# Designs tried in a protein design run: designed miniproteins, single chains. Part 76

Each design is a single chain, and the fold is of that chain. pLDDT is the mean over its residues in the fold that is shown.

## One batch from the design tools (miniprotein)

Design m2633
Fold by ESMFold2-Fast:
Structure m2633 (fold): chain A 83 residues (1-83)
Amino acid sequence: MEIHKLAEEARRLIREGEEALRLYERTGDPRYLRLAAEHYRRAAELYREILEKYGHLLDASGKESLKKAAEEAERKARELEER
């Protein structure tokens, strides 16, 4: 239950970050870059929380998928924070 809830929240944050980037492309408003970075950062934190609290319940492929998702979200957040 909790794993699915955290994963759904993380995916929602990724979608909201992508939407904020689209709004930046349309408006040029740098506030949308900050919003996107915040959403990606929070998504990475949720993926890491799943790994930390529930990693023992996941197989190797599940752990790698979450690790890659967390690393990608963190990378996107850092890239946007440097703009």
Scores: mean pLDDT 84

Design m2634
Fold by ESMFold2-Fast:
Structure m2634 (fold): chain A 72 residues (1-72)
Amino acid sequence: MMDRPLSDRAKRFYRSMTSQQVRDMSRTMQNILDNQNIDDIQNMYNFFRDMGDYTTADIFSQQIRNMTFQPG
């Protein structure tokens, strides 16, 4: 299923980034997901939602749900 397109604001923000900044951001996001720190994941969700990157925000939202609602 195709996700929602980026907002014009989000597209402009990513377009302004250098290739190194894009790589650093991707690495930081992966580290946050790997560390499973719910506060950091919530902060990333809020950041991307406020920017209008709802597809990326939903990844962090799904991770929060998976961590919070696991049977055990």
Scores: mean pLDDT 76

Design m2635
Fold by ESMFold2-Fast:
Structure m2635 (fold): chain A 79 residues (1-79)
Amino acid sequence: RRPLTPEEREARLIYARAFLKYVLDAMLEGKISREEAILVANEVDRKLREALAQGRVLTPDEAEKIVKEAIEKAIERSK
């Protein structure tokens, strides 16, 4: 497979930082399970792919919002 572009690498790094910051803390606090964390990871990857396909510039704030919304969805599904 072809190597990632600099833009794709930066976007993935921004999302990885947001994921680690919020998802790991939520797991350690017992707010989400490992299964829910996998669902969050899949949702974040889907949103990242959609943004890159649209040629959108990703920001840390946008990535944090997407990760937080994915965590909230996972929690709601567990009710």
Scores: mean pLDDT 75

Design m2636
Fold by ESMFold2-Fast:
Structure m2636 (fold): chain A 87 residues (1-87)
Amino acid sequence: SMSKLNAQIEALLDRLIALARDPSTSERDLLATRRRLIALIDQNTDRALLEAILARLEAALRDPSLTPAGRQALGDLLDVVKKKLAE
């Protein structure tokens, strides 16, 4: 169950980062992918996975090719992950 949840989180994170780099991505698709990922992260207590997600988001946010909407979506997710790790 947890292994399956972790795989879904990783796949959605890959998708969100890809969408954040694509200027043709609709805000709807970005927000829908972000919402789904936040919901799965909220169900997760795997600290190692959350720390890996944090590192990937920090690395992705250094990418100058991010769209403004994509940068905002990744930044908002970073704040959610940081808050979850502080609990």
Scores: mean pLDDT 85

Design m2637
Fold by ESMFold2-Fast:
Structure m2637 (fold): chain A 63 residues (1-63)
Amino acid sequence: MLFKTAKELSKNGGLAGLLVEEARAAVDAGDPETAIQIAEGVLSVRPDNEGAREALERARRLL
């Protein structure tokens, strides 16, 4: 099952974790557009990634 490998990487903070970190940094820097792009990319693969959802929500608040 392809999902279980991607889920494991996301859960352990592998590649998805690095992207979420970048999205959160973009939100903190006041760049909501970049944060939205990165977070949506992560969520398209891992819709249950809480870090990506949080970054997206914060970015949407900034517009």
Scores: mean pLDDT 72

Design m2638
Fold by ESMFold2-Fast:
Formats: C-alpha cells, structure tokens, sequence
Structure m2638 (fold): chain A 83 residues (1-83)
C-alpha cells in the first residue's frame, strides 16, 4: 500500500502519461468494459499525446487480460477511425 503509493509517485515524476494510462485501465476494469468509459479513456489518452498505436497496444493488453470482449474492442476501434 505505502510502497505502491511511493511507486505511483515515482512514475508520475518520471512518466506521468504511464500513470494516467494505468489509472484509466483500472477505471475500464471497474466498469466491466463499458463503451462510454473506454471512449472517454481513449479521448483522454489522445489529449495526452498517446498515439493510436500505443492505444491499440493498451486495448490488446486489456483484451488478453479479459477486461474487454472482442466486440467491445471492435466497436472502439471503429469509433477511433471516425475521429
């Protein structure tokens, strides 16, 4: 707990984007892959300058870990193409 909080602080000092991406992943997991939550996470990452390729890798990790379905992944990739 205290060690984890220190690690999070160290990540924010060296790579704030990675800390935000981890927080967004936790939010998606808690909402069981809700499309609105995923879309908001993608928009936030794009605003932080994360590339679509890096976002796609982030989705593949969540799909591999069982946080999202193939259908949810396809819907979000289609949404990303429309932007």
Amino acid sequence: DSILQQMIQDFRNTNPIRAVMQRLRDTVRRNNGDISTIVQAVDTMRQLGVSDGQIADWFRDMYRDGFITAKQQAIVFDWMKQR
Scores: mean pLDDT 73

Design m2639
Fold by ESMFold2-Fast:
Structure m2639 (fold): chain A 66 residues (1-66)
Amino acid sequence: GRAALERLARELGRRAGVSPETVLRLVEEIMSLKGEERERKIAEVERRYGLTPEEIERLGVLLVLS
């Protein structure tokens, strides 16, 4: 639900040094992309913010369920 999404976004944002809103925006952007473009954006986000592909996937699943 929304509470789980917000909790995970806060935790990942704290680690990355960005707001939870920034984390959610990045995940929404990634989910709007397909194939190689999505993979490139995931790699960029991992390099800039330290978010793993698995963490991005978990946020994406929670976002769809909220």
Scores: mean pLDDT 83

Design m2640
Fold by ESMFold2-Fast:
Structure m2640 (fold): chain A 98 residues (1-98)
Amino acid sequence: ASVTLDVGKGKVLFVKVTNNGTADATVTVTATGPDGTKVVSGNVKAGETVVLPVNFEADTVTVTVTPTNGSGTFTVTVHVEKDGKISTKSATFNATKT
């Protein structure tokens, strides 16, 4: 499953993904902006949080999560810097093994 967050042409500093499920998961962060696309990937263990540095100017961030088994709830927080100010955008969603 994936979630797309509008970050309004800000610099995406990092993305936090919390795995509230019972299975490990693969995470892919896709930041798309005027200079193209940056992709960062990682893994988040069951019950843990991963921090994925991006450092890319983006209009949108898409976070894709695939659990290794079954389904689980995931919380995503994107940290964006614009005009010297840091803001956060968060979403919580369910992902199922495909």
Scores: mean pLDDT 82

Design m2641
Fold by ESMFold2-Fast:
Structure m2641 (fold): chain A 74 residues (1-74)
Amino acid sequence: SVEELIEKTKEALEKLLETMKEANVPAEHQILFLEWFLKELKKYAKEHLSEEDYEIYYKEAERLVKELKEEVLK
């Protein structure tokens, strides 16, 4: 379901950010990697979801990445 994919996306993004912070990756590189990962997740979702579910996923995934990018810049 789209809800399950959103939940997995959130967990993956949060784990990715945690791992990058632990590895002392520069903030600029953390942002670039989050944006790249989001693009890959959107490609996967577009292939596996209906058009309507993809729109729901797209909006939520972009919101999640925006929030994480704001946390990186603090």
Scores: mean pLDDT 83

Design m2642
Fold by ESMFold2-Fast:
Structure m2642 (fold): chain A 82 residues (1-82)
Amino acid sequence: SAENQALLQRIGEKIRELGRKFRELQEAVRAGDQERARRLQEEIIRLLREIGALVDQLDISPEQKELFHKLLEEEIEFIKSF
């Protein structure tokens, strides 16, 4: 559907932003900038939660939504480990 296509485009935009922020987080960690790293962790977790909310709006099976949420939860826990 057109709505599903628009949601996928919005998800793609957030994934690209996520990739940029993750690179910035790696740089902050390498530099020993603990305050910047913490801020970037918070921003990345927010983006992951926003992606989850968009996934919930997709016209896909409950099983597919559960899989996406599990992958997002794993990523959030990984980001928290920094």
Scores: mean pLDDT 89

Design m2643
Fold by ESMFold2-Fast:
Structure m2643 (fold): chain A 68 residues (1-68)
Amino acid sequence: EEEINKLKEEIKKLLDEADSVTTPEQARELLKKINELRIKLEKLKMKDSDYEVVEFGPYFKRVIKKKK
């Protein structure tokens, strides 16, 4: 729970930074970090699940069941 809250906070901070940054290079770097943190957050939520995230989009995520 603490780890999830910290990741959510960091994602929010990066989104706020992306809104104040006007250069394409800085925006690209921030989006890369945001996506990396979102993947980490989803993996933590699904740690006890038989499913893993294979695709992550802005409005969806694709998961598959681990059968091993």
Scores: mean pLDDT 69

Design m2644
Fold by ESMFold2-Fast:
Structure m2644 (fold): chain A 56 residues (1-56)
Amino acid sequence: MAQALADVLNDLDPGAAGRFIKSAVNSGDLTVEQAEEVISLLSPEKREQVKQELQA
């Protein structure tokens, strides 16, 4: 699951990927731990951008 989701998110803009993860965590569809696992599977550059979106 996490790898398949990371592959989809890697095809999205960092802002869209961050918004998706934030929404899924807020709705309870992802735990914080699952969100961190997905983020860790993104490219290093994209991980930083997504983390910034989550902290905003």
Scores: mean pLDDT 75

Design m2645
Fold by ESMFold2-Fast:
Parts: structure tokens; sequence; C-alpha cells
Structure m2645 (fold): chain A 67 residues (1-67)
């Protein structure tokens, strides 16, 4: 699931829910607010994490964060 992938690859940098914490910035800094179209966030994550995550895995993360 996207939560498991997010927790493994992104939660240490952007916080548990991708909305940022005192420990890290909001994931929106990668490509725009979480309210932006999913395609914008997927494209940003694919550019930054494409070596670690497939496009399908990135889409799963974005679907998780969009909830």
Amino acid sequence: KGKELYDKYLADRFGKDGKGTEKGPDISTLGGPLSDPKENIVAALKTKYGDKLSEEEIKAIVDYLSK
C-alpha cells in the first residue's frame, strides 16, 4: 500500500502524513500543495525518487496522501 511505501521512503523526511512536522517540511514542497492534481505530485516524486520507486509505487503514495 502507499502508506507502507511512504513510511519506508518519505516519512523520515516529510513526516508521517506528508503534511510536515517540526522534523521536516510538507511534501508539497516537492511539486505543489497536496491539493494540486495528483499528476503534478506524481511527476515531482518520479523526478526525485524514480531510482528508488516505480511509477506505480509513486502513484500509490500519492493516493495515500490524497486521503
Scores: mean pLDDT 63

Design m2646
Fold by ESMFold2-Fast:
Structure m2646 (fold): chain A 55 residues (1-55)
Amino acid sequence: MVTELTDEARALGATEQEINEAVDLAIGLNDKGLFNPELAKKFALILVKESLKYK
């Protein structure tokens, strides 16, 4: 569920911008039928982790 993912990302120190960008990307891909919500959640988390590593 997207809400669970955003809560976890926020707990990891992600900014609202990072969360919104990840969710928007995931929704876009899911809307085109390219992948399901579970895969979208994984991509969002990866983006958050990479952003935190860089700063």
Scores: mean pLDDT 63

Design m2647
Fold by ESMFold2-Fast:
Structure m2647 (fold): chain A 98 residues (1-98)
Amino acid sequence: SKFDKLLEEYQKRLIALGEEAVAKKWSKEELLLRDLELQEEFLERLKKEYPEVEELVEEALRLLEELRRAIEAEDWERARELYKRFGEVLKEIYEKIS
């Protein structure tokens, strides 16, 4: 499906990001922030391709912005809460388009 192809592209970019992190000796924080950027790009593409999940994607993007700020502030308790909530919204998006 179109979604499967999009997910495969995302997974390939995620693997490449992990390889770059090792090569450049990124911190765990730097890797996590770069992963959030990749997730934002993926969500923006989902919003464009699947208008039916637009509201859920916008909620997910808002949660990623809050999560990035929590990570930069080293508020790991808040980051954990936001990551859990983000995962719940992401599950709803996948259930709606798969």
Scores: mean pLDDT 83

Design m2648
Fold by ESMFold2-Fast:
Formats: structure tokens, C-alpha cells, sequence
Structure m2648 (fold): chain A 84 residues (1-84)
């Protein structure tokens, strides 16, 4: 079921996003790529999730930018531009 798989990817992305917002300076570029991968897959499987994915990427990018984590923030910004 594509909708169920989309929801699983969104749930995993929300877990990563929560950790990034709590510890933005400690998250790696790999953590940011995993977040992006799950959000992109969720939107591919369920396009109705696009708005939520954009919101998550904006919040995460801002948190990492404010913490000076420019590498991870760029990964989130690049993904945001592609989904937008």
C-alpha cells in the first residue's frame, strides 16, 4: 500500500526533524540526507504530503542555519527548492 509506505517515510522524517530541531549543531550531512530521502519518497508515494514536507524542510533548514551547521542546512535547502 503506497499510502502506508508514504506515512512510514513521513514518520521517519519527523523523527529525524525532531532531533535536528533539538540538536541542530550536532546533526551530520548524512542525517540531513536521510531526512531528505524519507521526505522525497513520502511525496513520491503520496503527493498530498508535499506541503507538509516543504514545511518540515523549511523548519529544519532554519534551525541548522541558525546553529551554523551550513553543510546540513544546504542539503535541506537544495531539497526544498526541488520540492517547491
Amino acid sequence: NAQFEADVHLALALIIATLIKKYPEKMTAEDARRLVEHLQRAVELNPDLKEEAISILEEVAKAMEQAGNTEAAKIARDALEKLR
Scores: mean pLDDT 88

Design m2649
Fold by ESMFold2-Fast:
Structure m2649 (fold): chain A 96 residues (1-96)
Amino acid sequence: RVEEVDRLLEALTPENLIRALEIAAEEILPSLNEQEQKDVELALKVARELLEEGVSPEEAEKRKKELIEEHKLSEEAKGLLDAAIALIRAMEEGRL
């Protein structure tokens, strides 16, 4: 699956970045309990929305904080949101 992620990153579109995050989430899901899986699913949904909207990294960080306060997110879910924000920042900086 590393080869699949690498291929997606070669074609730098929001759809391909979302797919890379989905693959990363799928790899960790089997090691998580039901609540942690729900948290990761919610984080994936929010990450997808952030990438599709083309929000700034600052706005993405704000939405992450609001989501954490509203929900008790797992560390894995927080990590997925951090990865999405890092991708948004890299796109803004032209590093992807």
Scores: mean pLDDT 74

Design m2650
Fold by ESMFold2-Fast:
Structure m2650 (fold): chain A 82 residues (1-82)
Amino acid sequence: SELEKYIDELYEALQNRDFEKVKEIIEKMKKDGYTDEEIEALRTLARYKLAQDQGLPLSDKDKEAYERAKQILEEFKEKRKK
């Protein structure tokens, strides 16, 4: 899906610490009609996945942010349902 593609692109850019690429991906998402809240949700999911894959400690606040991000993106999917 488009959402999974953006999460994967953000994951790769964040893993490489390529912040110029992160900005490029964000501008593409804005052009594709994503809101700032939806973009931040995708960034949160990518950061959480990267931290989890790297074995970094995740706080309860990180888990709450992840669950909130998932909720925002599920609401986005419902709006796009054809």
Scores: mean pLDDT 80

Design m2651
Fold by ESMFold2-Fast:
Order: sequence, then structure tokens, then C-alpha cells
Structure m2651 (fold): chain A 61 residues (1-61)
Amino acid sequence: SLEEQAREHVEELQRELERVTREELAAGRSMGEALEAQVRLAERWLRDNPEARAILEQVAA
């Protein structure tokens, strides 16, 4: 279903956000810098995954 596909995409994005947060903090960067990295990753991920973006937009409507 669209809801199942949306869940999978959200879970994938969440895992990537968790990974980048861990990497930024492990590198000694601040939580603010980690948040900025999360925003950049999310923007790039949505741009690079137009099918996922379309599914998420359809479920959110």
C-alpha cells in the first residue's frame, strides 16, 4: 500500500538522519551543527528520491 511504502521511506530517512547525527557528534561537532547536517541530508534525500517524495506527499494529502 502507499502507507506501507511511505513508512519504509520514512524509516530509511530516519536511519540516515540518525547516522549523520552520530557521525557529527563523534567528530566533536555541536548539536546545532548536527541539526544543520540533518536538514541538508533531508533536502538532498528528497531531491534524489522523487518517487519517495511523491508517495509521502500523496499520503500527507
Scores: mean pLDDT 81

Design m2652
Fold by ESMFold2-Fast:
Structure m2652 (fold): chain A 61 residues (1-61)
Amino acid sequence: GVEEAGRKMAEISGVDPETARRAAESSKNGGAGAGAYLMSRHGVTPEQAAKAGRAAYELGA
């Protein structure tokens, strides 16, 4: 779910848990939103954003 996805995204990207949770919610609403959100808001690398977005999608967010 979104909470599991948020935790995994925080682990991968190093962003705070609230930001990771918002990114996971964005992914749930638009598929590719999680990685794009992290990249645009927190300057995470494309590699970290891609890994975080994939993890969110696989965890159902």
Scores: mean pLDDT 68

Design m2653
Fold by ESMFold2-Fast:
Structure m2653 (fold): chain A 100 residues (1-100)
Amino acid sequence: MSLDELVEELRRLLEELVEKLKNGELTPEEAREILERMIELLRQAAELSDDPRVVAALESAIRLAERTLEHLERTGEIDMELLDKTLAGVQLALALYEES
């Protein structure tokens, strides 16, 4: 997958996650699946990106997503504050990529 294809898929997953949150339809199981896929794509994007600002933002988003997933695995519940930070981190990484 190219970096552009990874970014497009990340945008798709971000939109899906936000839509499910707005509709009150996001289950812990769905959150886990989306976060695991998002982490995979974020890692691949970080490996392919040559912009240090984009890489740093992607790595920050990965750490936030991993923390959200760890909380979910320990408690069976979505930490909404940590999820909001994860979504903001992904949005920042995507915005910085568009400026590159």
Scores: mean pLDDT 85

Design m2654
Fold by ESMFold2-Fast:
Structure m2654 (fold): chain A 93 residues (1-93)
Amino acid sequence: SATEAARELAAVLGGAAVAGDASLRVEGDTVTVTLGDNEEARRAILEAADAAEAAGAVRVRREGDTITLTLTDAGGAGRGREGIMAGLAGASR
């Protein structure tokens, strides 16, 4: 479930970035998310991040409109880590 929670979070983040509702910066196992003005996207990102943290998939740090997500070993188990991080890097600007 931790790897599944990380994949669900990655899908939400990627979708928001493509829509212009968030900006992503990917550095190794860390994703820095800058939230935009879309309230529904902000809520979806925060809920997905909280669910992923509760599942042990990520560590979450929030400072205003910036969320720092660090993928854990549980969230990135097996090949899931490379796929998740590569997908997020492709969505970053």
Scores: mean pLDDT 75

Design m2655
Fold by ESMFold2-Fast:
Structure m2655 (fold): chain A 92 residues (1-92)
Amino acid sequence: GRAESLRLLLKEVERMREALKKGDLFEAEVYLGMALIVLGVARLTGDISDEEYEELAKLLVKVEEALKKGDLESAIKYTDKLIEKIKELLAK
């Protein structure tokens, strides 16, 4: 259900944040991939709306772009925004 999907997404994004803090870009990319899969499944099952999917996907794309550029500061910034947004959705 919705709460389980959002908690699973939050878990993968928090793991990505810890990898970024350690400077482990490979581990960060693994958790980014897992977050994208979880987000896609949540949309397909109707656990999140198309609008919520678009907002979360845009932030994940910004993290991916920052990682490709080696911009660790921006990657962490967008990851923190993702965590905040997921927590907001969980509070509803």
Scores: mean pLDDT 88

Design m2656
Fold by ESMFold2-Fast:
Structure m2656 (fold): chain A 77 residues (1-77)
Amino acid sequence: MEELEILEKAREAVEKGIEEFIDFMIEQYEKEAGHKVSEEEREKLMEQIKKAGEEKVLEELKKEIDAGIAELKKAAA
């Protein structure tokens, strides 16, 4: 799959919130790995993000995704 398309989808998920982003990443992982992530694993991840600060995590994710999209677009130009 095109890396740019995956990053653009991730960017859309981050704008919707941390839960949407985590769900998107879990779906990508499940497609690649061929097995399901448990509800306990998802809850543990969400608790860690909550302790770190959801807003802070979202801002860092947005910056990293935007930087990745910009680099891929420059490479494709």
Scores: mean pLDDT 77

Design m2657
Fold by ESMFold2-Fast:
Structure m2657 (fold): chain A 99 residues (1-99)
Amino acid sequence: KKEVAERIRRAAEELKETVSEESRRAIDEIAEAVIEALETAEENWESKAAAALTGATIRVLGDIIELSKTDPELAEEVREAVLRAVKAITEILDEALEK
């Protein structure tokens, strides 16, 4: 699970290189929630990581909806960044289940 957390950190850092500050914060919130679940779980770490990913994504989507009321273009950018982050993290978690 330590190797899984490191892969998620690297994926998040790579995704953050070309996006806005708001997108970077959204990516960090999702990645950090999953990493914390992986590092603190004694058992059922896969289920806990999936729950953390889902919960963080729902919270961030709520923030994007609020942002869309004042800056719809930035909200769309953050939404696309979040979708890329969720996909990358999901792929890393899926690969870890086979090892």
Scores: mean pLDDT 81

Design m2658
Fold by ESMFold2-Fast:
Structure m2658 (fold): chain A 92 residues (1-92)
Amino acid sequence: GQQGLDLGNAGRAAGEAATTAEEGIAAAETGIRGGQLGIKDKSPQAAIAGGEGALAGGMAAMKAATTTEQVSRAIGLAIAGIGLIFQGELLK
């Protein structure tokens, strides 16, 4: 639980601080990793925090994106984040 929650929160903080698409994508990937650990550990809080991190990073990446490939990756990561939030809510 705690490792997934810490990683999800780190992803969100990194996503909020991101100024480039690559930083946003990396933040989103960190959030997804945290959320996946939350699902494995049956921790709704960690799954939701990870999904929120993926959304924050994905949104930051979309805002900073200069290529269609970056936009596509950012959208995919944001959608994965929504899925993690939904799975976290179902674990409650």
Scores: mean pLDDT 86

Design m2659
Fold by ESMFold2-Fast:
Structure m2659 (fold): chain A 101 residues (1-101)
Amino acid sequence: DMLEVPESLHDFILEKIKEMIEILREYAEKADEEKKKILLEKVEKVEKLLNDPSTSIQEKLEEMLRAVFYTIDIAEDPQDPLVQKLTDLLEEISRALAEAS
């Protein structure tokens, strides 16, 4: 499973999740009211999981990926700098997980 996170990558994944949260919040500010509401609800779910020590790093990452994929799906411009930052972060996570597997 591509979402199995080795212990050695836990700090790296947590850092990338935090970076993605900031990008999603910035994107939400310029989104339509309906899209903004849904996006902020998804970000809130990720933040709740990040603050729950009983939740696995895999669950935190999976919830974050759901929020990111939603953002990419609703994006009107795939060349949007924030959308590109999200795809770059996804590629970094994917490479790190593949190298550790």
Scores: mean pLDDT 82

Design m2660
Fold by ESMFold2-Fast:
Structure m2660 (fold): chain A 102 residues (1-102)
Amino acid sequence: AMGIRPLPKEFSEEEKEATRLLLEGAKKFNIPISEEEAKSLVLEAIERAKHKGLKFSPKSIAAGALYYYAVATGRPQSVSEIAEFFGVSKSAVSTIAALLGA
């Protein structure tokens, strides 16, 4: 069919930014995570927040998803240190982590 080529499932600029920030945080805290796992966690966190009518910045999504991944993989991480690194509230980090694993 002739027409504008449909874009594949859009990874939005906000989702790209959250993924980039998560990977930077992972490097800072020595948390081994693949780019694909980071993307999946970001998408899941955004979708779950949306279903609850919650809006979070890309920094908050990145911080909460990274904290969840660290805890889920048996790595001790401080909510305070992650919140400080990303410049977000500890409550945002905890809420997003709970959306992913509680």
Scores: mean pLDDT 79

Design m2661
Fold by ESMFold2-Fast:
Structure m2661 (fold): chain A 74 residues (1-74)
Amino acid sequence: DAIAAGDVAALLAELDEIERAIEEGKASRELEERAEEILRYAVETGDEELRRRALRILIDIGVIELKEAVEKVF
């Protein structure tokens, strides 16, 4: 596990893969949970680049989820 190893380069590559999946319309709860894990690690270690990338991915997922919720209710 890249988090257990402290491998920031591997974590950044993993975020790139998650971002690509979101761009392809394949966002999933599993990918969201992994991005959340990486964000928590980045906040704990103070890694600004990793934090910024993970947060952006989560915001993009959240915007999609909110839009779907609004379309269903309103």
Scores: mean pLDDT 76

Design m2662
Fold by ESMFold2-Fast:
Structure m2662 (fold): chain A 83 residues (1-83)
Amino acid sequence: MKDELLSELHLTSLRGGDALLEAQRNALGDEEKRKKLRELMERFNKLMGEAHDAINNGDVEKAKKLIEEGKKVTDEMLEVGKS
């Protein structure tokens, strides 16, 4: 269980980083998109940190919810990068 959640968190974090890099590349020269990406990055980092804390505290349901919210933020980053 814990190892599976840590693996899912790790994969979600990697996917979020990749999505941010792709979105930043596509938002080059767009100040509003770059501002939105910074806000999404901060939200993503907070969610991933809180998910890690939830895993360490044994709160499986909270960890799952936070990881799923992180996946949604990843989708929002990719959407911002579309132009």
Scores: mean pLDDT 83

Design m2663
Fold by ESMFold2-Fast:
Structure m2663 (fold): chain A 62 residues (1-62)
Amino acid sequence: SKQQQIEQLRQEIEDLRKQKKELEEQLKNTPDPKEQAVLYSAIGIIDAAISILEDRLRELEA
């Protein structure tokens, strides 16, 4: 149902936000610029995924 899809998307967004927070904490504790670049890339991928899911959530809630 539409409600089940909304709840599933909200859970997926929450899980991705938690992963992003963990990567941001790793980034703060990573002095190596090369390792920082890898973490920035990973955070960027998570941000893109969150944006896609948030757009889908908005469409379902409309």
Scores: mean pLDDT 88

Design m2664
Fold by ESMFold2-Fast:
Structure m2664 (fold): chain A 89 residues (1-89)
Amino acid sequence: SMIELARKTLESLLERAEKAKEEDMPTLEGQMITLIESIGKRVPEKKEELEELKKEFRERMAKAKTMEEFVEIMRETAERVLKLLEEAE
């Protein structure tokens, strides 16, 4: 299912984020954005909410000052993506 694929991808991103250094942040941010965009193309009924989530995610990531804040933003964004997918079923 799309939810299972998204959950697996998000779990992988979060595991990498927990082990990441500051230099890895741009790559992980880019991967989360790519995932949100991919989901938006497959779930058009949630596209507007996913675009707003993507915007909020970018803004929060730009303001993150610690690795703990970075991981928390990634985790909260992942939870919101999964909730939107569950609502679409």
Scores: mean pLDDT 83

Design m2665
Fold by ESMFold2-Fast:
Structure m2665 (fold): chain A 61 residues (1-61)
Amino acid sequence: SIEEGVRRVAELLGVSERQARGFVEMVRLLGRERAVQYIVRDLKASREKAEEAVRIAEEHL
């Protein structure tokens, strides 16, 4: 479910569920690569971690 995806993304990235929901919506609206780039840029996360977050989001869309 979308709610489970949001929860898992929040846990992985160490962000609020509100922020994680924004990233899940970004995957839906802008696609995988743009979402990865935004997560890396905004959170200074590794690309590997950002790609895993996007994968979780895609599995629950």
Scores: mean pLDDT 84

Design m2666
Fold by ESMFold2-Fast:
Structure m2666 (fold): chain A 95 residues (1-95)
Amino acid sequence: SDGGRAYAVTKAVAEEMKEELEKAAKEYEEIKPLAEKYKKELEELEKEAEEAYKEALKDPSKAEEMSKKAVEIAKKAIELKEKAKKELEEKKKEL
């Protein structure tokens, strides 16, 4: 269940941050490159988390390993969200 919860967290964090980035990019043209960069990085983490989750479902013997990987990806997604928020605020200060 830890792997499933971790995948759900990764997806939720990525969706929330992508929405925030898209909203900011609509208000400020200068933010579009920053938004595009972080959206791609978040989408990459989502794909990695989905793959780990699918592998756990296909091969129960890998469930523990894939669950640990999913938890690590979720931590990376949270860290990426915080980094994106910080860079977004710094970029807004330049406008």
Scores: mean pLDDT 85

Design m2667
Fold by ESMFold2-Fast:
Structure m2667 (fold): chain A 89 residues (1-89)
Amino acid sequence: SSEKRYTIALFLLIAVEGEVFVARRILANPQATQEQIQQVIADLRQALERQEEVIKELKKLNAPQSILDKAQALLEETRRLIAEAEAKA
């Protein structure tokens, strides 16, 4: 159902917010190892792919613009963190 798909999409966004939080913490640590930085790049690239699919699903479900704006902001933050991690690798 549309209601169930919407709820699942929201839970996936919350999961991505958690992954972004963890990545930000690792990248803020000046003692982060190259192995940790490479893992962050890999994890965030997978999160980016999942975010793009979630945004497509939310658009199909006519989600409120405020939810779409938050999802888009999270996507742009994920891209920025990938670039930051790659610069440190």
Scores: mean pLDDT 88

